# Ledger of designs, part 79: designed miniproteins, single chains, continued (4)

Each design is a single chain, and the fold is of that chain. pLDDT is the mean over its residues in the fold that is shown.

## One batch from the design tools (miniprotein)

Design m14733
Fold by ESMFold2-Fast:
Structure m14733 (fold): chain A 59 residues (1-59)
Amino acid sequence: MERRTVTLSGFDSEEEAREAAERLPAVLEAAGRRVLSARITAIEPTANGYSAVVELVLA
């Protein structure tokens, strides 16, 4: 099992950042990864909008 932290950035709103983070498991599974869990740990304002931080557990 593998634990990873992924940061997604460049969203115009907190809601868009959250939606992108929620879609991340499906994107990774389409790429051949098995996602056991995904957790949004932060949504943060940045100079270019918002970023989302996601913790993943992969098989």
Scores: mean pLDDT 83

Design m14734
Fold by ESMFold2-Fast:
Parts: structure tokens; sequence; C-alpha cells
Structure m14734 (fold): chain A 74 residues (1-74)
């Protein structure tokens, strides 16, 4: 799946627009990376702030825990 298709799945599951979900994820990712956090820490911040679905979308985009991420986005 493309990054766009993954974000579409997350948006549908959250009841939000793709644009809204992408913006919220981008804001958290940018903030956490600016603080020197690694990708694992960024994913945990996404889970805490935006929930499991947003974290799963970023995991799948980065090919991390792909099977679990797919299960969450189903």
Amino acid sequence: KTNEEILELAAKKLGESVETVARRIGEVVTEELAEGKNLTEVIEALRERLGEVAAAAVQLINNINVEEAKKILE
C-alpha cells in the first residue's frame, strides 16, 4: 500500500478527513523529532496523543510491526 492509502485507512477508521489525520500526525512527528526523539519514541508519542490507529498508520508507512499495524487498521 502507498502512504496515501495507509492514511486513507486511518482517516476512515478515525472518522476524520485524510488531510486532518495527515496534519495531526505531521505535527506530532515534527515536534518529537525536533526534541531529538527516535522513530520508536515518536510512535509512542503518536499512540499517547492521537491513539493506536494513528500510531499504526506511521508504523505501516515505515514498515515497522507491519502485521500488528495492519490488524489495527482493519
Scores: mean pLDDT 82

Design m14735
Fold by ESMFold2-Fast:
Structure m14735 (fold): chain A 61 residues (1-61)
Amino acid sequence: MSKEEAIKIGEETGRELARQGWSPTTSGLAGGIKAKEKGASLDNANLATEAGYRAGREVRA
């Protein structure tokens, strides 16, 4: 899995969970887990976690 693919998965997953009312931290962790499930390296999964966290922070209740 490429770095760009992992970041995209993190952002999409994080945004979805944040829309459901989950915290930015939970949204980020879910993004990283999803990227790992799809075969991301540890480094790329960490980038997905960061991307999901940022996306979660940008979603407003």
Scores: mean pLDDT 82

Design m14736
Fold by ESMFold2-Fast:
Order: sequence, then structure tokens, then C-alpha cells
Structure m14736 (fold): chain A 84 residues (1-84)
Amino acid sequence: MEKKKEEEEKRKIEEASGLIARELARGVRAAHPEAMSEEEFEELTRELEEKAKKGAEEYLKSGVSDESRERLLKLAESELKAAE
């Protein structure tokens, strides 16, 4: 039972990390629209999203404290709700 809950929490954190990375990339583009092409921003967005998801997965595997996991889950749920 606990394993399934941990997998769901992990999935939420990974998805939210990807969304945060995508929002960050879009924010950078909005602030500096002339800094690079739309194609370059799409590539940057993809790389940041992929790295954020992988980083979240590795961080969760590295022995995260319950307090840190709970904070990450709250942030993840907030981001997923904002994306609705």
C-alpha cells in the first residue's frame, strides 16, 4: 500500500518539476524575447523540463527526509493546480 502512494507522490513531484522548468523558460523568454530564436527556446524548454524531472527522480532516490518530501509534494500539488 505505501509503495503505491510513494510512486504517486514521486510522479506528482516529477510532473510539477517539469511544469516549473517550462514556466521558468517561458518567463526568461518573456523578459528577453530577442536573446534567442523560438526554436532555441523550445530546445531550452525541453532540456530544462527533462533535467528537472530527472533531477526530482534522483533527489527522491537519494534518501530525502520526510519533511523535504512533504514540502516538495505541497509545491507539486500547487503547481499542478495552477496548470489546470
Scores: mean pLDDT 74

Design m14737
Fold by ESMFold2-Fast:
Structure m14737 (fold): chain A 62 residues (1-62)
Amino acid sequence: VSKEQLDKDIDLAMLRMQLSVTQIELRRYQALADQGDKAAEEKVKQLQAEIQQLQEQIAKLE
């Protein structure tokens, strides 16, 4: 396997891990926002943007 392929596989694995962690955080903050936590509502927006960026990066590497 080429170094380029190995680097790509590692980057893809890291991005998928980051996506999973961010999705878990989104669920937690979404639950708090649903209870009326305004700070959590703002965090949800940030996490949604981060998820979109991670999904786009994963798609580009696939």
Scores: mean pLDDT 83

Design m14738
Fold by ESMFold2-Fast:
Structure m14738 (fold): chain A 80 residues (1-80)
Amino acid sequence: MGEELTERALEEAAKELVEKGVLSEEQAERLKEAVLATRSEPVSNAELARRTGVSPATVSRFIKLAREKFEKLQKEYLEK
């Protein structure tokens, strides 16, 4: 379940940033894949930015948003 919740949180964060015009769909997918691929490895936001072509500030924003989405989904799962 943790993997599924993480994936959904990343999908929701990517969708929101695309809808806000912060990321293109291509950039959002690349960022999502990079984060999923590096979950077991300690990587910096600068390294994720370098791999994805997204700015470090945008990577930081994406990670924070994904964390917020994850916490909301996890609480929803536990409550219902």
Scores: mean pLDDT 76

Design m14739
Fold by ESMFold2-Fast:
Structure m14739 (fold): chain A 71 residues (1-71)
Amino acid sequence: SSLDEARSRLVRLGGEAQEALEDLERGKISREEFNARLQKLKAEVQKLKEAHPELGAEADAFLAWLDSLLS
């Protein structure tokens, strides 16, 4: 279903955020590159939330975590 595909996409976006964090911690990317990657992820999560309001709580938790990494 489209909802199952949306859940799978949210999981993949989470994996991308973890990879970006690991790259930052290992000095493979700059803070500026890290912030740019997270901003793109935030935009994708927001689009996913708009398309699938049922995922709102999970999406909001993920967005809050991304915001904490940008602070």
Scores: mean pLDDT 88

Design m14740
Fold by ESMFold2-Fast:
Formats: sequence, C-alpha cells, structure tokens
Structure m14740 (fold): chain A 77 residues (1-77)
Amino acid sequence: EEEFLKRIQNLKERVEDLKKIVEQYGLPIYLKQFDEILEKLDKAEEALKQGNYDEALKLFKEAEQKFKDLEKELTLG
C-alpha cells in the first residue's frame, strides 16, 4: 500500500536526521543502534516489495519501537 511505503520512508528520514545530529556531536556509541533501526526499515521495504505485508509491518513496528527507545535514551543527557 502507498500509505505504508510513505510511513516507512518518513521513519527512515527521521532516523537518518537524528543520526546526523548524533554523528555531528561525537556520540558514536549510539550509531550502532541507528544502524540496527535502518537495517530493519530496509528489510521492511524489501518485504513490502515481495508482497509480504505481514513481515513488512512486523519489521516496521520493531524499528519504530527501537527508535522511540533510542530517542528516550538521547533525552536523558
């Protein structure tokens, strides 16, 4: 679905934007967590292209939850 693809792309954009800020301020310890989130989003896009909507949705939700957890960690500084 076109709406789901846009949701994946919007989340990737938000993750990449925050990753750039973290890289700029020299917080490399969090970069691995950003890479794991982006990898899940890439797998979600691949599953969507294959017509595996259930797997795409699962991977998207996992990435979204990890990103929320990472945002919380970053706000504790």
Scores: mean pLDDT 81

Design m14741
Fold by ESMFold2-Fast:
Structure m14741 (fold): chain A 74 residues (1-74)
Amino acid sequence: SLLDRVFGLLKRAALEVSAALEAGDIAGARAIAEQARTQVEAVLPELSPEDAARVRAALAGFERGVARLIAQAE
């Protein structure tokens, strides 16, 4: 499903962000997070209101996690 693809994308992006930060690449980590946000936002209009709400919550959680990891890397 589209919902499963979105959650899979966010999980992969989270792993890639962690790998970039372990390599000291903060700019790369930001780029990965921005790409994931753009891809997720592009599919939101295609989802039901309930699925869109779940995806928005997951994206917000992802963005908070990335911000925390970047803050800890600095």
Scores: mean pLDDT 88

Design m14742
Fold by ESMFold2-Fast:
Structure m14742 (fold): chain A 93 residues (1-93)
Amino acid sequence: TKEEIEKEVKRLEERIAELEGQDPTDVAALQALADEYVRLGNLYESLGEKDKAIEAYRKAAEAYRTLAQLDPENADYWRKVAEEAEKRAKELA
């Protein structure tokens, strides 16, 4: 199971790098980036990599906060999921 999680972490890191190369105002790409950071955080927690999990959740929260600015119709939702990601990071610290 650990080897499978490590392989998925590597796949997500590659996807995240690709998404970070996208237009920073592309709402769909930014949503995908934020969602992948949450998944990466979950996987790092499973591996006991607390510091890496905290960093991933904080990056997700930042992306969701940017989505709140770019997508005002859904801003309350984006702020909520940003707050959830930030709370998860604080619970690990």
Scores: mean pLDDT 86

Design m14743
Fold by ESMFold2-Fast:
Structure m14743 (fold): chain A 68 residues (1-68)
Amino acid sequence: AKVIATDDSLVGNPSEEGLKAAKEALESEGFEVKKVEGEGKTIIIEVPDEQAEKVKKILESRGFEVEV
């Protein structure tokens, strides 16, 4: 599944920092991150379908606007 997260941080972190933060957070929680792509303020994360909803909740808790 693809999880689409937009960085709603008022600080305006660069795409590279956003990608690193998202990947590190998910891997720390034990998720299998197959792919991470950045497009402006949007991060697209590919994970197994069974993990997508949990990934969404974690990213939302970190201030991302998330769509699965």
Scores: mean pLDDT 70

Design m14744
Fold by ESMFold2-Fast:
Structure m14744 (fold): chain A 60 residues (1-60)
Amino acid sequence: MSEIVKKEILLGLYEISAATLDYLIERTADNPELQAELQAAREAVEKTIAELRREIERLK
């Protein structure tokens, strides 16, 4: 599999993960501790998405 295709698949998976985390964050408003952990995970996922997008651009 080409490197660009592999990174595009990973990007899609992380974007789905980000959407799932957004949903869970909204549903955990009554648990601030868990919500904070999910927000930290969401920020980490967003950073990974940004890096994958940069890497894909470099491969073009």
Scores: mean pLDDT 83

Design m14745
Fold by ESMFold2-Fast:
Structure m14745 (fold): chain A 90 residues (1-90)
Amino acid sequence: STEAELLAAYERLLAEAPEEKKEEVRVFAEAYLAYLGVREAETEAAKVLAEIMLKAAKEKLPEEEVEKLLEEKIKKYGLEELRRTVELLK
């Protein structure tokens, strides 16, 4: 199934990630699977990232608005690990 294929692909990405980046890759993988509706995010950082991704897609937000929301949520919830995760996507 498509869901099983997506999960397997992200588990492989996590396994292949450098040790020092595995936590950030895991947060991103959880958030993206939640964004696609495959499963719920487990970590707080992944839940926040998935929420921002869904809002951006639904409202067609420009990149600068997405960056503003991300910074606001990081500060509000104290999620500095989310900042590190986003740096992987640059």
Scores: mean pLDDT 78

Design m14746
Fold by ESMFold2-Fast:
Structure m14746 (fold): chain A 106 residues (1-106)
Amino acid sequence: DFAALFSELQAWAEAHGLEVEGEGETRVTVDPEEGTTTIESRLELSLSTPAPDAREAARAAREQARAAVEARAAAGEDEVVELARLLSAAGEPAYGFAYYRRTVVA
C-alpha cells in the first residue's frame, strides 16, 4: 500500500507544482520453523517547494487541494489527512517523512 500512497502523493505534488522524491523498500522473511512470513515496508518521502517564481501559485493550488483531501478524510481515509499535513509544510524547505510498516502472517 505504500506504493499506492507514494503514487498518490507524487500525482498530487505534480498537479500542484510541488516536487516530491521517495524511496521504498520491502523485505520478506520466511521462517519455516514457525510457519510465519514477515513483510517489512519502509517509505521515505521528501517534499520541496518549487522555484521561487512558481512558489506562490503552487502554494495557492495546494491550499485548494487540501480542502478536497480533508473532505476525503471525512469519508474515513486517515492516510489522506496525513498527505494534507505534508502538503501544508511544502511552503518550507524540503520536508522529510518516514513511514514504516511491519506485517506478520502465520
Scores: mean pLDDT 55

Design m14747
Fold by ESMFold2-Fast:
Structure m14747 (fold): chain A 89 residues (1-89)
Amino acid sequence: MVSKEQLDKEIQESLDLMAKSVAKSFLSGLDPETKKKVEEAIKKAIEEGFSFSTSSETAGLILQGYSEEELIKRGLPPKAVRIVKKTLE
């Protein structure tokens, strides 16, 4: 079991990174179902070997409407983008 403080710190750091790429007001407006799908998408990407930061940034940018092509051009792993996008469908 991961400590609450360690998990909260990593989540906050990843959310801060996402917020730099997407508006904070947009992230706070997500409904509970979309938030659950985001958490599932991040978990699936981590299970494939991607970092929490990469997975979280990918999910945030997809929710902002960035295309798969733009995310890949930015340097995000194509497998991570595909996993996250499929989970959010």
Scores: mean pLDDT 69

Design m14748
Fold by ESMFold2-Fast:
Structure m14748 (fold): chain A 82 residues (1-82)
Amino acid sequence: DEVLERLKELLEELKELEKRGPTQEEIDRLYQELLALAQEVVPDARDLDEAGTRLVLEGRLEIAELLSEAGRRIKKLRESLE
């Protein structure tokens, strides 16, 4: 599954950013990559939570769970820069 493989790669990038303390630019870049990937599978999704919900309905549970986790972790990282 190409989407699942790419999503796992982006989650590894997220993990590395969390370890070293990312810049706002790094967080924004990773978020845009995650959103673009989500929109490849759910074109009408406005955010990662909406994409995750649609993917659950389509039976793609692993991708849905990973997108939801990524969105929550990105939000937490953005909040840490306030």
Scores: mean pLDDT 80

Design m14749
Fold by ESMFold2-Fast:
Structure m14749 (fold): chain A 66 residues (1-66)
Amino acid sequence: AQAQHDEGAALLRAGKPKEAAEKYKAAIKENPDYGQAWGGLAVALDRAGKPKEAGEALKKAGELFA
């Protein structure tokens, strides 16, 4: 879970949001309560041009941190 999240973060820094989203999804599949992975997925989806899905992921991240 954490390794996939870390890979996603590296892909975001490299300007590969679509690939980053796939890594964050893998992290979430292993641990659905991994709020940092939901937050990363939201950023990746927004940068990939999917703002509605990004908003849903961001909402989930907020629920896990609030």
Scores: mean pLDDT 79

Design m14750
Fold by ESMFold2-Fast:
Structure m14750 (fold): chain A 64 residues (1-64)
Amino acid sequence: ASEDIERARKGLEAGEKGDPQGAIDGAVHGSRAALKGNPEGLELSIRALKLAAEVGPDVDPPGI
């Protein structure tokens, strides 16, 4: 039932460990949950997008 939320949480967890693909997955699945009326999905999407921006896939974090 809450599969999109579950996937969003797993993606966010991977993103928090420095995986930008996990952050993207968290944003995608969180957005899907939000569209189905789950506000937790929106929160997870926002957090995942912030993580993706902080990692900066085109810039090495120590070089910022």
Scores: mean pLDDT 72

Design m14751
Fold by ESMFold2-Fast:
Parts: sequence; structure tokens; C-alpha cells
Structure m14751 (fold): chain A 87 residues (1-87)
Amino acid sequence: MSPEERLNLFLEKALELTPEEKKEEAKELVERIKEIQRQMNENRDNPEKYLELSKELTKLLSKVLGLLSLEDRQALFDWMSEQQKAS
């Protein structure tokens, strides 16, 4: 599984687990994360810009996790671990 595929699965599962009242905020964060990933791919040969985008990506991922309960975060990580095993 590529890093991009793994991140996309993480984001999809995080959205699924997000409470209904927070889903719009989660969707906006996911769209921003996808845009940052696109910009990172375009700037792979620019280390300074790539580092700035990487820092913003980390902050946005932390915000997505902040929308989940502790139990849902554990469920997300367990599910991701199973997907990584590919069977």
C-alpha cells in the first residue's frame, strides 16, 4: 500500500467514524488535506516548500483526530492496522 493510499483510507474511515454534527468540519479538513497532498506531489523537488506543506498536513491530521472520541480513534488505528496487513 502506498503512503497516499494509506492516507486516503485513513481519511475515509475517519470521516465514517466522525459524529454527524462534526461531519461538515471533517469534510472541509479532508478536502484541505487532499489539496496539501496534491501540492506536496507538485513540490517534491522543492525541499523548503515540501517541509512547509508537511507541517500543515500534520496540523490538519491532528484536527481530524480531534473530532473523534478516544474509542473511535482506537477503532480507526485498529482498522488501519488490518488494512496494512493486506489479508
Scores: mean pLDDT 81

Design m14752
Fold by ESMFold2-Fast:
Structure m14752 (fold): chain A 86 residues (1-86)
Amino acid sequence: MPATAVKTVEAPGIPLESGTSYDVTETVKKKLKEQGIEADVIGVVATVDGDTVSIGAVAKTQEDAEKAVEVAAELAKSGELKGTRL
């Protein structure tokens, strides 16, 4: 059964446009693989509002969804979060 996790993080200086949502699924999946984290991620969306980023993830399990939002939050804080504008 798919599970959903949501996390909001402050990311001052994020290079993404405020007021816009991005499909960041591919970027998060790549980072998870680089970190050796096994997670079956279906989708990850980041919404930017000024210096604040709201991240939602859908995955096969609650644990996988939470891993996805944590990695996406880390990427947002480091300025590495990239995705396709929705």
Scores: mean pLDDT 80

Design m14753
Fold by ESMFold2-Fast:
Structure m14753 (fold): chain A 78 residues (1-78)
Amino acid sequence: MSEEDFDLDVELALVEIEIALNKKYLSQATEEDIERLKRAIERLKDIAERSTNPQIVADAKRLIEEAEKLLKEAEEKL
């Protein structure tokens, strides 16, 4: 793993944690939480485009789908 691949893997893990926290607290989601989810999706898209590691790309795409579903549910609650 190169230094760049390591940095992308760490960023992916941090975004995954952020998505998991948003899912857990979805019933209490604020406008700020929605903006954080939007930013997380953009970060995941960047990771998927920059990484040449197929596992990192696959994980990023999976998390994008999960985050987009959570975003829709959070927006419907507001």
Scores: mean pLDDT 76

Design m14754
Fold by ESMFold2-Fast:
Structure m14754 (fold): chain A 95 residues (1-95)
Amino acid sequence: DIEELAAKLRELYAMSKEEVVKKGKELVESDPRYKKLYEQALEKGLSEEDALALVYLAHVLGVEAETIEELLEQLKELLGKVVSHLKNAPLELTA
């Protein structure tokens, strides 16, 4: 649901880039699925930091994808929906 995704994105927004990268690395080391996506992201020319952040975003948002291209498309759609929801909500950060 969009409200649940917005809450997860808000938590993610409160995190530092360093913390996001660290959590992404932990996921890649513990889950073969995320390791595969990370390796594909590097192959597509993403930086290590961006690839790790992408893996963590996928985990937090509950996105399941077999390829990096599917993952990026799903994340773009979900983030677009969350951003639209937040822009229409009377939030202190968007007033």
Scores: mean pLDDT 71

Design m14755
Fold by ESMFold2-Fast:
Structure m14755 (fold): chain A 80 residues (1-80)
Amino acid sequence: SDREATIARLRRLAAEYAKYPSIRQSRAIRVGLETAIEALEAGDTIQEALKKAIENLEENGASVSQIILTASLILDIHAS
């Protein structure tokens, strides 16, 4: 239930960033959020989902600010 609620909130946020496909920062955030969603759906903990999202963003050349913002959004949703 907590996992399902977190996934639902992350999906809603990812959909908001998907509205701006031409904006590089919005694309990076969306990819990071989608990676976290996939990890959580696979049964990973929030810590493992966050780790996978950060690693995916780093491998795809995301800036430090994009990584920090994406990580903060994931943690804020989990804390809600």
Scores: mean pLDDT 85

Design m14756
Fold by ESMFold2-Fast:
Structure m14756 (fold): chain A 93 residues (1-93)
Amino acid sequence: SLIEEAIEKAKELIKVVEEARKKKASKDELLAAASPILRELLRLLGKILGVPQAQVDAGYATMLAQLSKLSTDEAIDRLTKFAEGVIELAKKL
């Protein structure tokens, strides 16, 4: 199901940001690894919630811009909390 795919993608995002933290990745390395997973997760959420693709694309761009302004540790925390929020949302559907 789309819900199960979103949960798995959120778990993948958590794994990627934890691996980036462990290897002391730079901000650019973190975002390069996390951004395609984040984009796919937002695409899946858009389908589940009935959000048009243009709004999903705008949300992704906004989130990347915000993450780019944070420290690496703050970006890891933000991405982890977002992924955890997706899992909790999925449990309510």
Scores: mean pLDDT 88

Design m14757
Fold by ESMFold2-Fast:
Structure m14757 (fold): chain A 69 residues (1-69)
Amino acid sequence: SSALDAQLKARLEELLQALEEEKPLPDSWHPADKATWERWKADHSPEVLQLRERTLEEIRRMLAELEAG
């Protein structure tokens, strides 16, 4: 569904911007996901930094796949 693809793309773009700018996730996101992101922002351990980097790469890949059709 093109509508579901548009929603997924918007969600991935919101997550990408939050990760890059360290902004809170919008209230449309699940409270558990928002809580996880707030913990990731506060935690600068190598493990969390690596997870953030890997998540950024995965989001960019998913966005590229959605744009390709």
Scores: mean pLDDT 79

Design m14758
Fold by ESMFold2-Fast:
Structure m14758 (fold): chain A 73 residues (1-73)
Amino acid sequence: MEERLAELEAELTELAARAPDAARREALERLAEVQKKAAELAEKYGVEEGEKLALPELLRTAEEVVAALRATL
């Protein structure tokens, strides 16, 4: 699962470099919202447990953002 996240992050970086500024900002904003939620879960349940709880939503959001960026290009 973490390996899939690394793949999505690499693809996101490549797509973001080619995307229009508006699409890039929207992508970063969505990712920042999920990262904030992950940080809150880490504070409440501990880093290890918070990461496990946040990872599925982080993956889903990353996949959605990648798909949206691909549609723009």
Scores: mean pLDDT 74

Design m14759
Fold by ESMFold2-Fast:
Structure m14759 (fold): chain A 89 residues (1-89)
Amino acid sequence: ARKLAEESIELAKKAIEYAKKGDYLATIGLLLRIIGLELDVRLFAPEEEKEAALKTIELAKEAVLYALKGDFEKAEEYLKKAEEELEKL
């Protein structure tokens, strides 16, 4: 579960960079990959790891959604929250 949560943060960082450059297609592609990681955690993660991993991925996903809206301040805020939740794993 931790590795999928870590990967979601790395994908979110890349997605925010692409959004800052105006490459919204690349940003959306990375968002879809994060959604795939969320599904993998929901289906296959141990129950004891699932809550913190899903919360981390949800925050990473929200960061990308704010970047798509052009709200980069909120995107960075949610990315920080995702990194803080990962430390609990």
Scores: mean pLDDT 84

Design m14760
Fold by ESMFold2-Fast:
Structure m14760 (fold): chain A 55 residues (1-55)
Amino acid sequence: SLFTEEDIPELADRLAKVLGVPKEEVQAAMRRVLAEHPDLTREQVITLTARELLK
């Protein structure tokens, strides 16, 4: 299934806790990823967001 804007708040909260990054930074990174790639799966969004935040 495709990832949507509605999924951002919950996934960002979980990922922020796992990565030790502020939720606001995770949300911003997820929105950038979705803006570049609107048809991503949840797994792809997690991978690309984590890559951006750990860079």
Scores: mean pLDDT 79

Design m14761
Fold by ESMFold2-Fast:
Structure m14761 (fold): chain A 69 residues (1-69)
Amino acid sequence: SLEKKAEEEFKKADELDLGVLEVYAAVMRKFDGLKTPEDFRKKAKESKDPKKRLLYLQLALLEEKLEKE
């Protein structure tokens, strides 16, 4: 499952490069009107590129983490 892979890759990224994902999420919220984890998941479904799909799923997980703060 891409969702399970996104969770595993997100945990690895969280240890090594969380700051980059946070900056990317902030940029996406500003320019594409993406405000919720559901918006990022919708973008993942619209993408035909597996790497972009995985990235949007990782951004959805990051946004969920930020909302729980």
Scores: mean pLDDT 66

Design m14762
Fold by ESMFold2-Fast:
Structure m14762 (fold): chain A 80 residues (1-80)
Amino acid sequence: MTVEEIEDRLTELVDNEASHEEQAKLLEEIIEEAKKLPEEDRKKVAKLIIKFAEALIKTSKDEEVKKRLEKLLEEAKKLL
């Protein structure tokens, strides 16, 4: 996946009112793909994931989804 494809997928989830569970699943997939990217692109993707995950954590009322997002946030920070 390219950085542009990742940005498009994140935007599509927001526009389609996807559940926080579906958004968390996509973030997990993006983190795995980001590990394969060159350092510059990996850092760009990591910043997008961090921003998105922080927003979802603040708005999520589901404890399991919140824990999953917090774990993903920490994994994304390791990509920086």
Scores: mean pLDDT 76

Design m14763
Fold by ESMFold2-Fast:
Structure m14763 (fold): chain A 71 residues (1-71)
Amino acid sequence: MAEQGARFALAEARRLAAEGDLDTALFVLEVAARYQPQFKAEFYREMSEIYKKKGDEEKAKEYEELSEKLE
């Protein structure tokens, strides 16, 4: 199911981010957003959190706003 795929992508991105591999975590979410656009809001929200961990507050705010607009 598409929802299971989305949850897998989020879990993988969170695991990578916890390991400090923030760039690969972002890549996983970008690919997931492309193939599962119905879950873009959840992916963009997670990307915002990862950008905060990178110290990129501008990108973090951008993805937070995109996530909120998609509902």
Scores: mean pLDDT 81

Design m14764
Fold by ESMFold2-Fast:
Structure m14764 (fold): chain A 75 residues (1-75)
Amino acid sequence: MSDEELEAAFNKLDKDGDGTIPAGELPELLRLLGIPPRSWEELFERARELGIDVSKPNQTVDLETFLRVMRRLLA
């Protein structure tokens, strides 16, 4: 998956254009990337280890952090 595809998915969820998305939007992001729900539990655990916790509704993720985490999750 290309960085361009990852940035496009991020931008769809960044409705306000502030350069961040809530960590709780990770499920919708995986859906936009075409990743099946069967794989989400493993990806959420790995994302938590990398600093994105979907259970923290007040955590925001910037594009730089998002790209670093997604590159590691999808490698």
Scores: mean pLDDT 76

Design m14765
Fold by ESMFold2-Fast:
Structure m14765 (fold): chain A 85 residues (1-85)
Amino acid sequence: MESLVEQAKKLLERAKEIKKKAVEAAKKGDKDTVKKSIFEIEVIIGLIRIILGVAKLTGASQKDIDELEKILKEVEKILEEVKKL
């Protein structure tokens, strides 16, 4: 059974891979791939927000909640970096 924190970490790794592809696409002038990457990262942020909501509702530890909030902030930072491409 995978924890909510482990699920969120996998989503963060996915966001990092999407950013890497978006940076490569931007260097080639592929604006459509950059736009798609922005949308995909926004979906990941939505999923992490749902995970955080579930964690709070199900009485997850403060450590898990803090780690989920940290992961959310990291993905939001990735989104801002991709939007600047």
Scores: mean pLDDT 87

Design m14766
Fold by ESMFold2-Fast:
Structure m14766 (fold): chain A 84 residues (1-84)
Amino acid sequence: KEEKVEELAKLLYEKLGEIAKKELGASEEEIKEYARRLAEGLVKLAEEGKLPEVEKLFDEVLPYLSEEEAELIRWALEKTREAA
């Protein structure tokens, strides 16, 4: 479990780092912490078989997201499915 979280967190950090630096001006430490927490949550939800519920929630918030944010979330969900 921890290995899957670390791998996903690293991938999320790389993707979030590109977007967050460009749009939010977030620090690298803030991006790493956010990526870690997101990875932990996604892996836990996937292990509990709740990933389809997360995908449904994503569809509900999709109209409020930028195209870049939507692509990032789709990518993260796909990587989480691969890790589960």
Scores: mean pLDDT 69

Design m14767
Fold by ESMFold2-Fast:
Structure m14767 (fold): chain A 94 residues (1-94)
Amino acid sequence: MELELEVKLTQKEVADDGTVLYSYHLYDKETGELVGGVLILIDPRRRQALIRVTMKDGTVRTAVLPVPEGASEEEVVAAAVERAKELAREMLEE
């Protein structure tokens, strides 16, 4: 059965260089149980979003998404969150 995951924003920070950091808690949507955390770092200079998913057991996976030209921050964050959920499911189901 595919796990339905929900994210809740815990922190948003903007660095002096324009880098934006989003921090989320990851929950099982059906049970409400905390399963891990997500960090999304948007680097405007490299036009990339770095995604780090850390599970409750300490397992970590990272991914990098390219930022499309003309994409809004909200669009980039939404794409990065979906990628983070995919990584978390892979770690929980394998």
Scores: mean pLDDT 81

Design m14768
Fold by ESMFold2-Fast:
Structure m14768 (fold): chain A 98 residues (1-98)
Amino acid sequence: SEEVRERVRRLIEEGRYEEAFRLAGEAIRQGDIESAIAGLEEIVRASEEGKISPEVGGALRGGISRLKQGDIEGAAKVVISGLRQTDPKLAEAFEEAI
């Protein structure tokens, strides 16, 4: 939602990427899939702008697609697996929040 989107955007501006992933994971845990998608889309945008690695953006695109299809478990697995290969701290922050 707008609240999660704005908070994720602010965290990215501050370089607080682990907290941005934690916020998206918390939205998934709460069943707020709309907010989870919004948060992850803001992180994808940061990847496209060169603020975070392109591999992170790739992992998130797959997860976002699955969330939009209602495959929450598959989305979480794809995101965690992709992030763990690229940035293990981001994977841990997201996984702990779910």
Scores: mean pLDDT 86

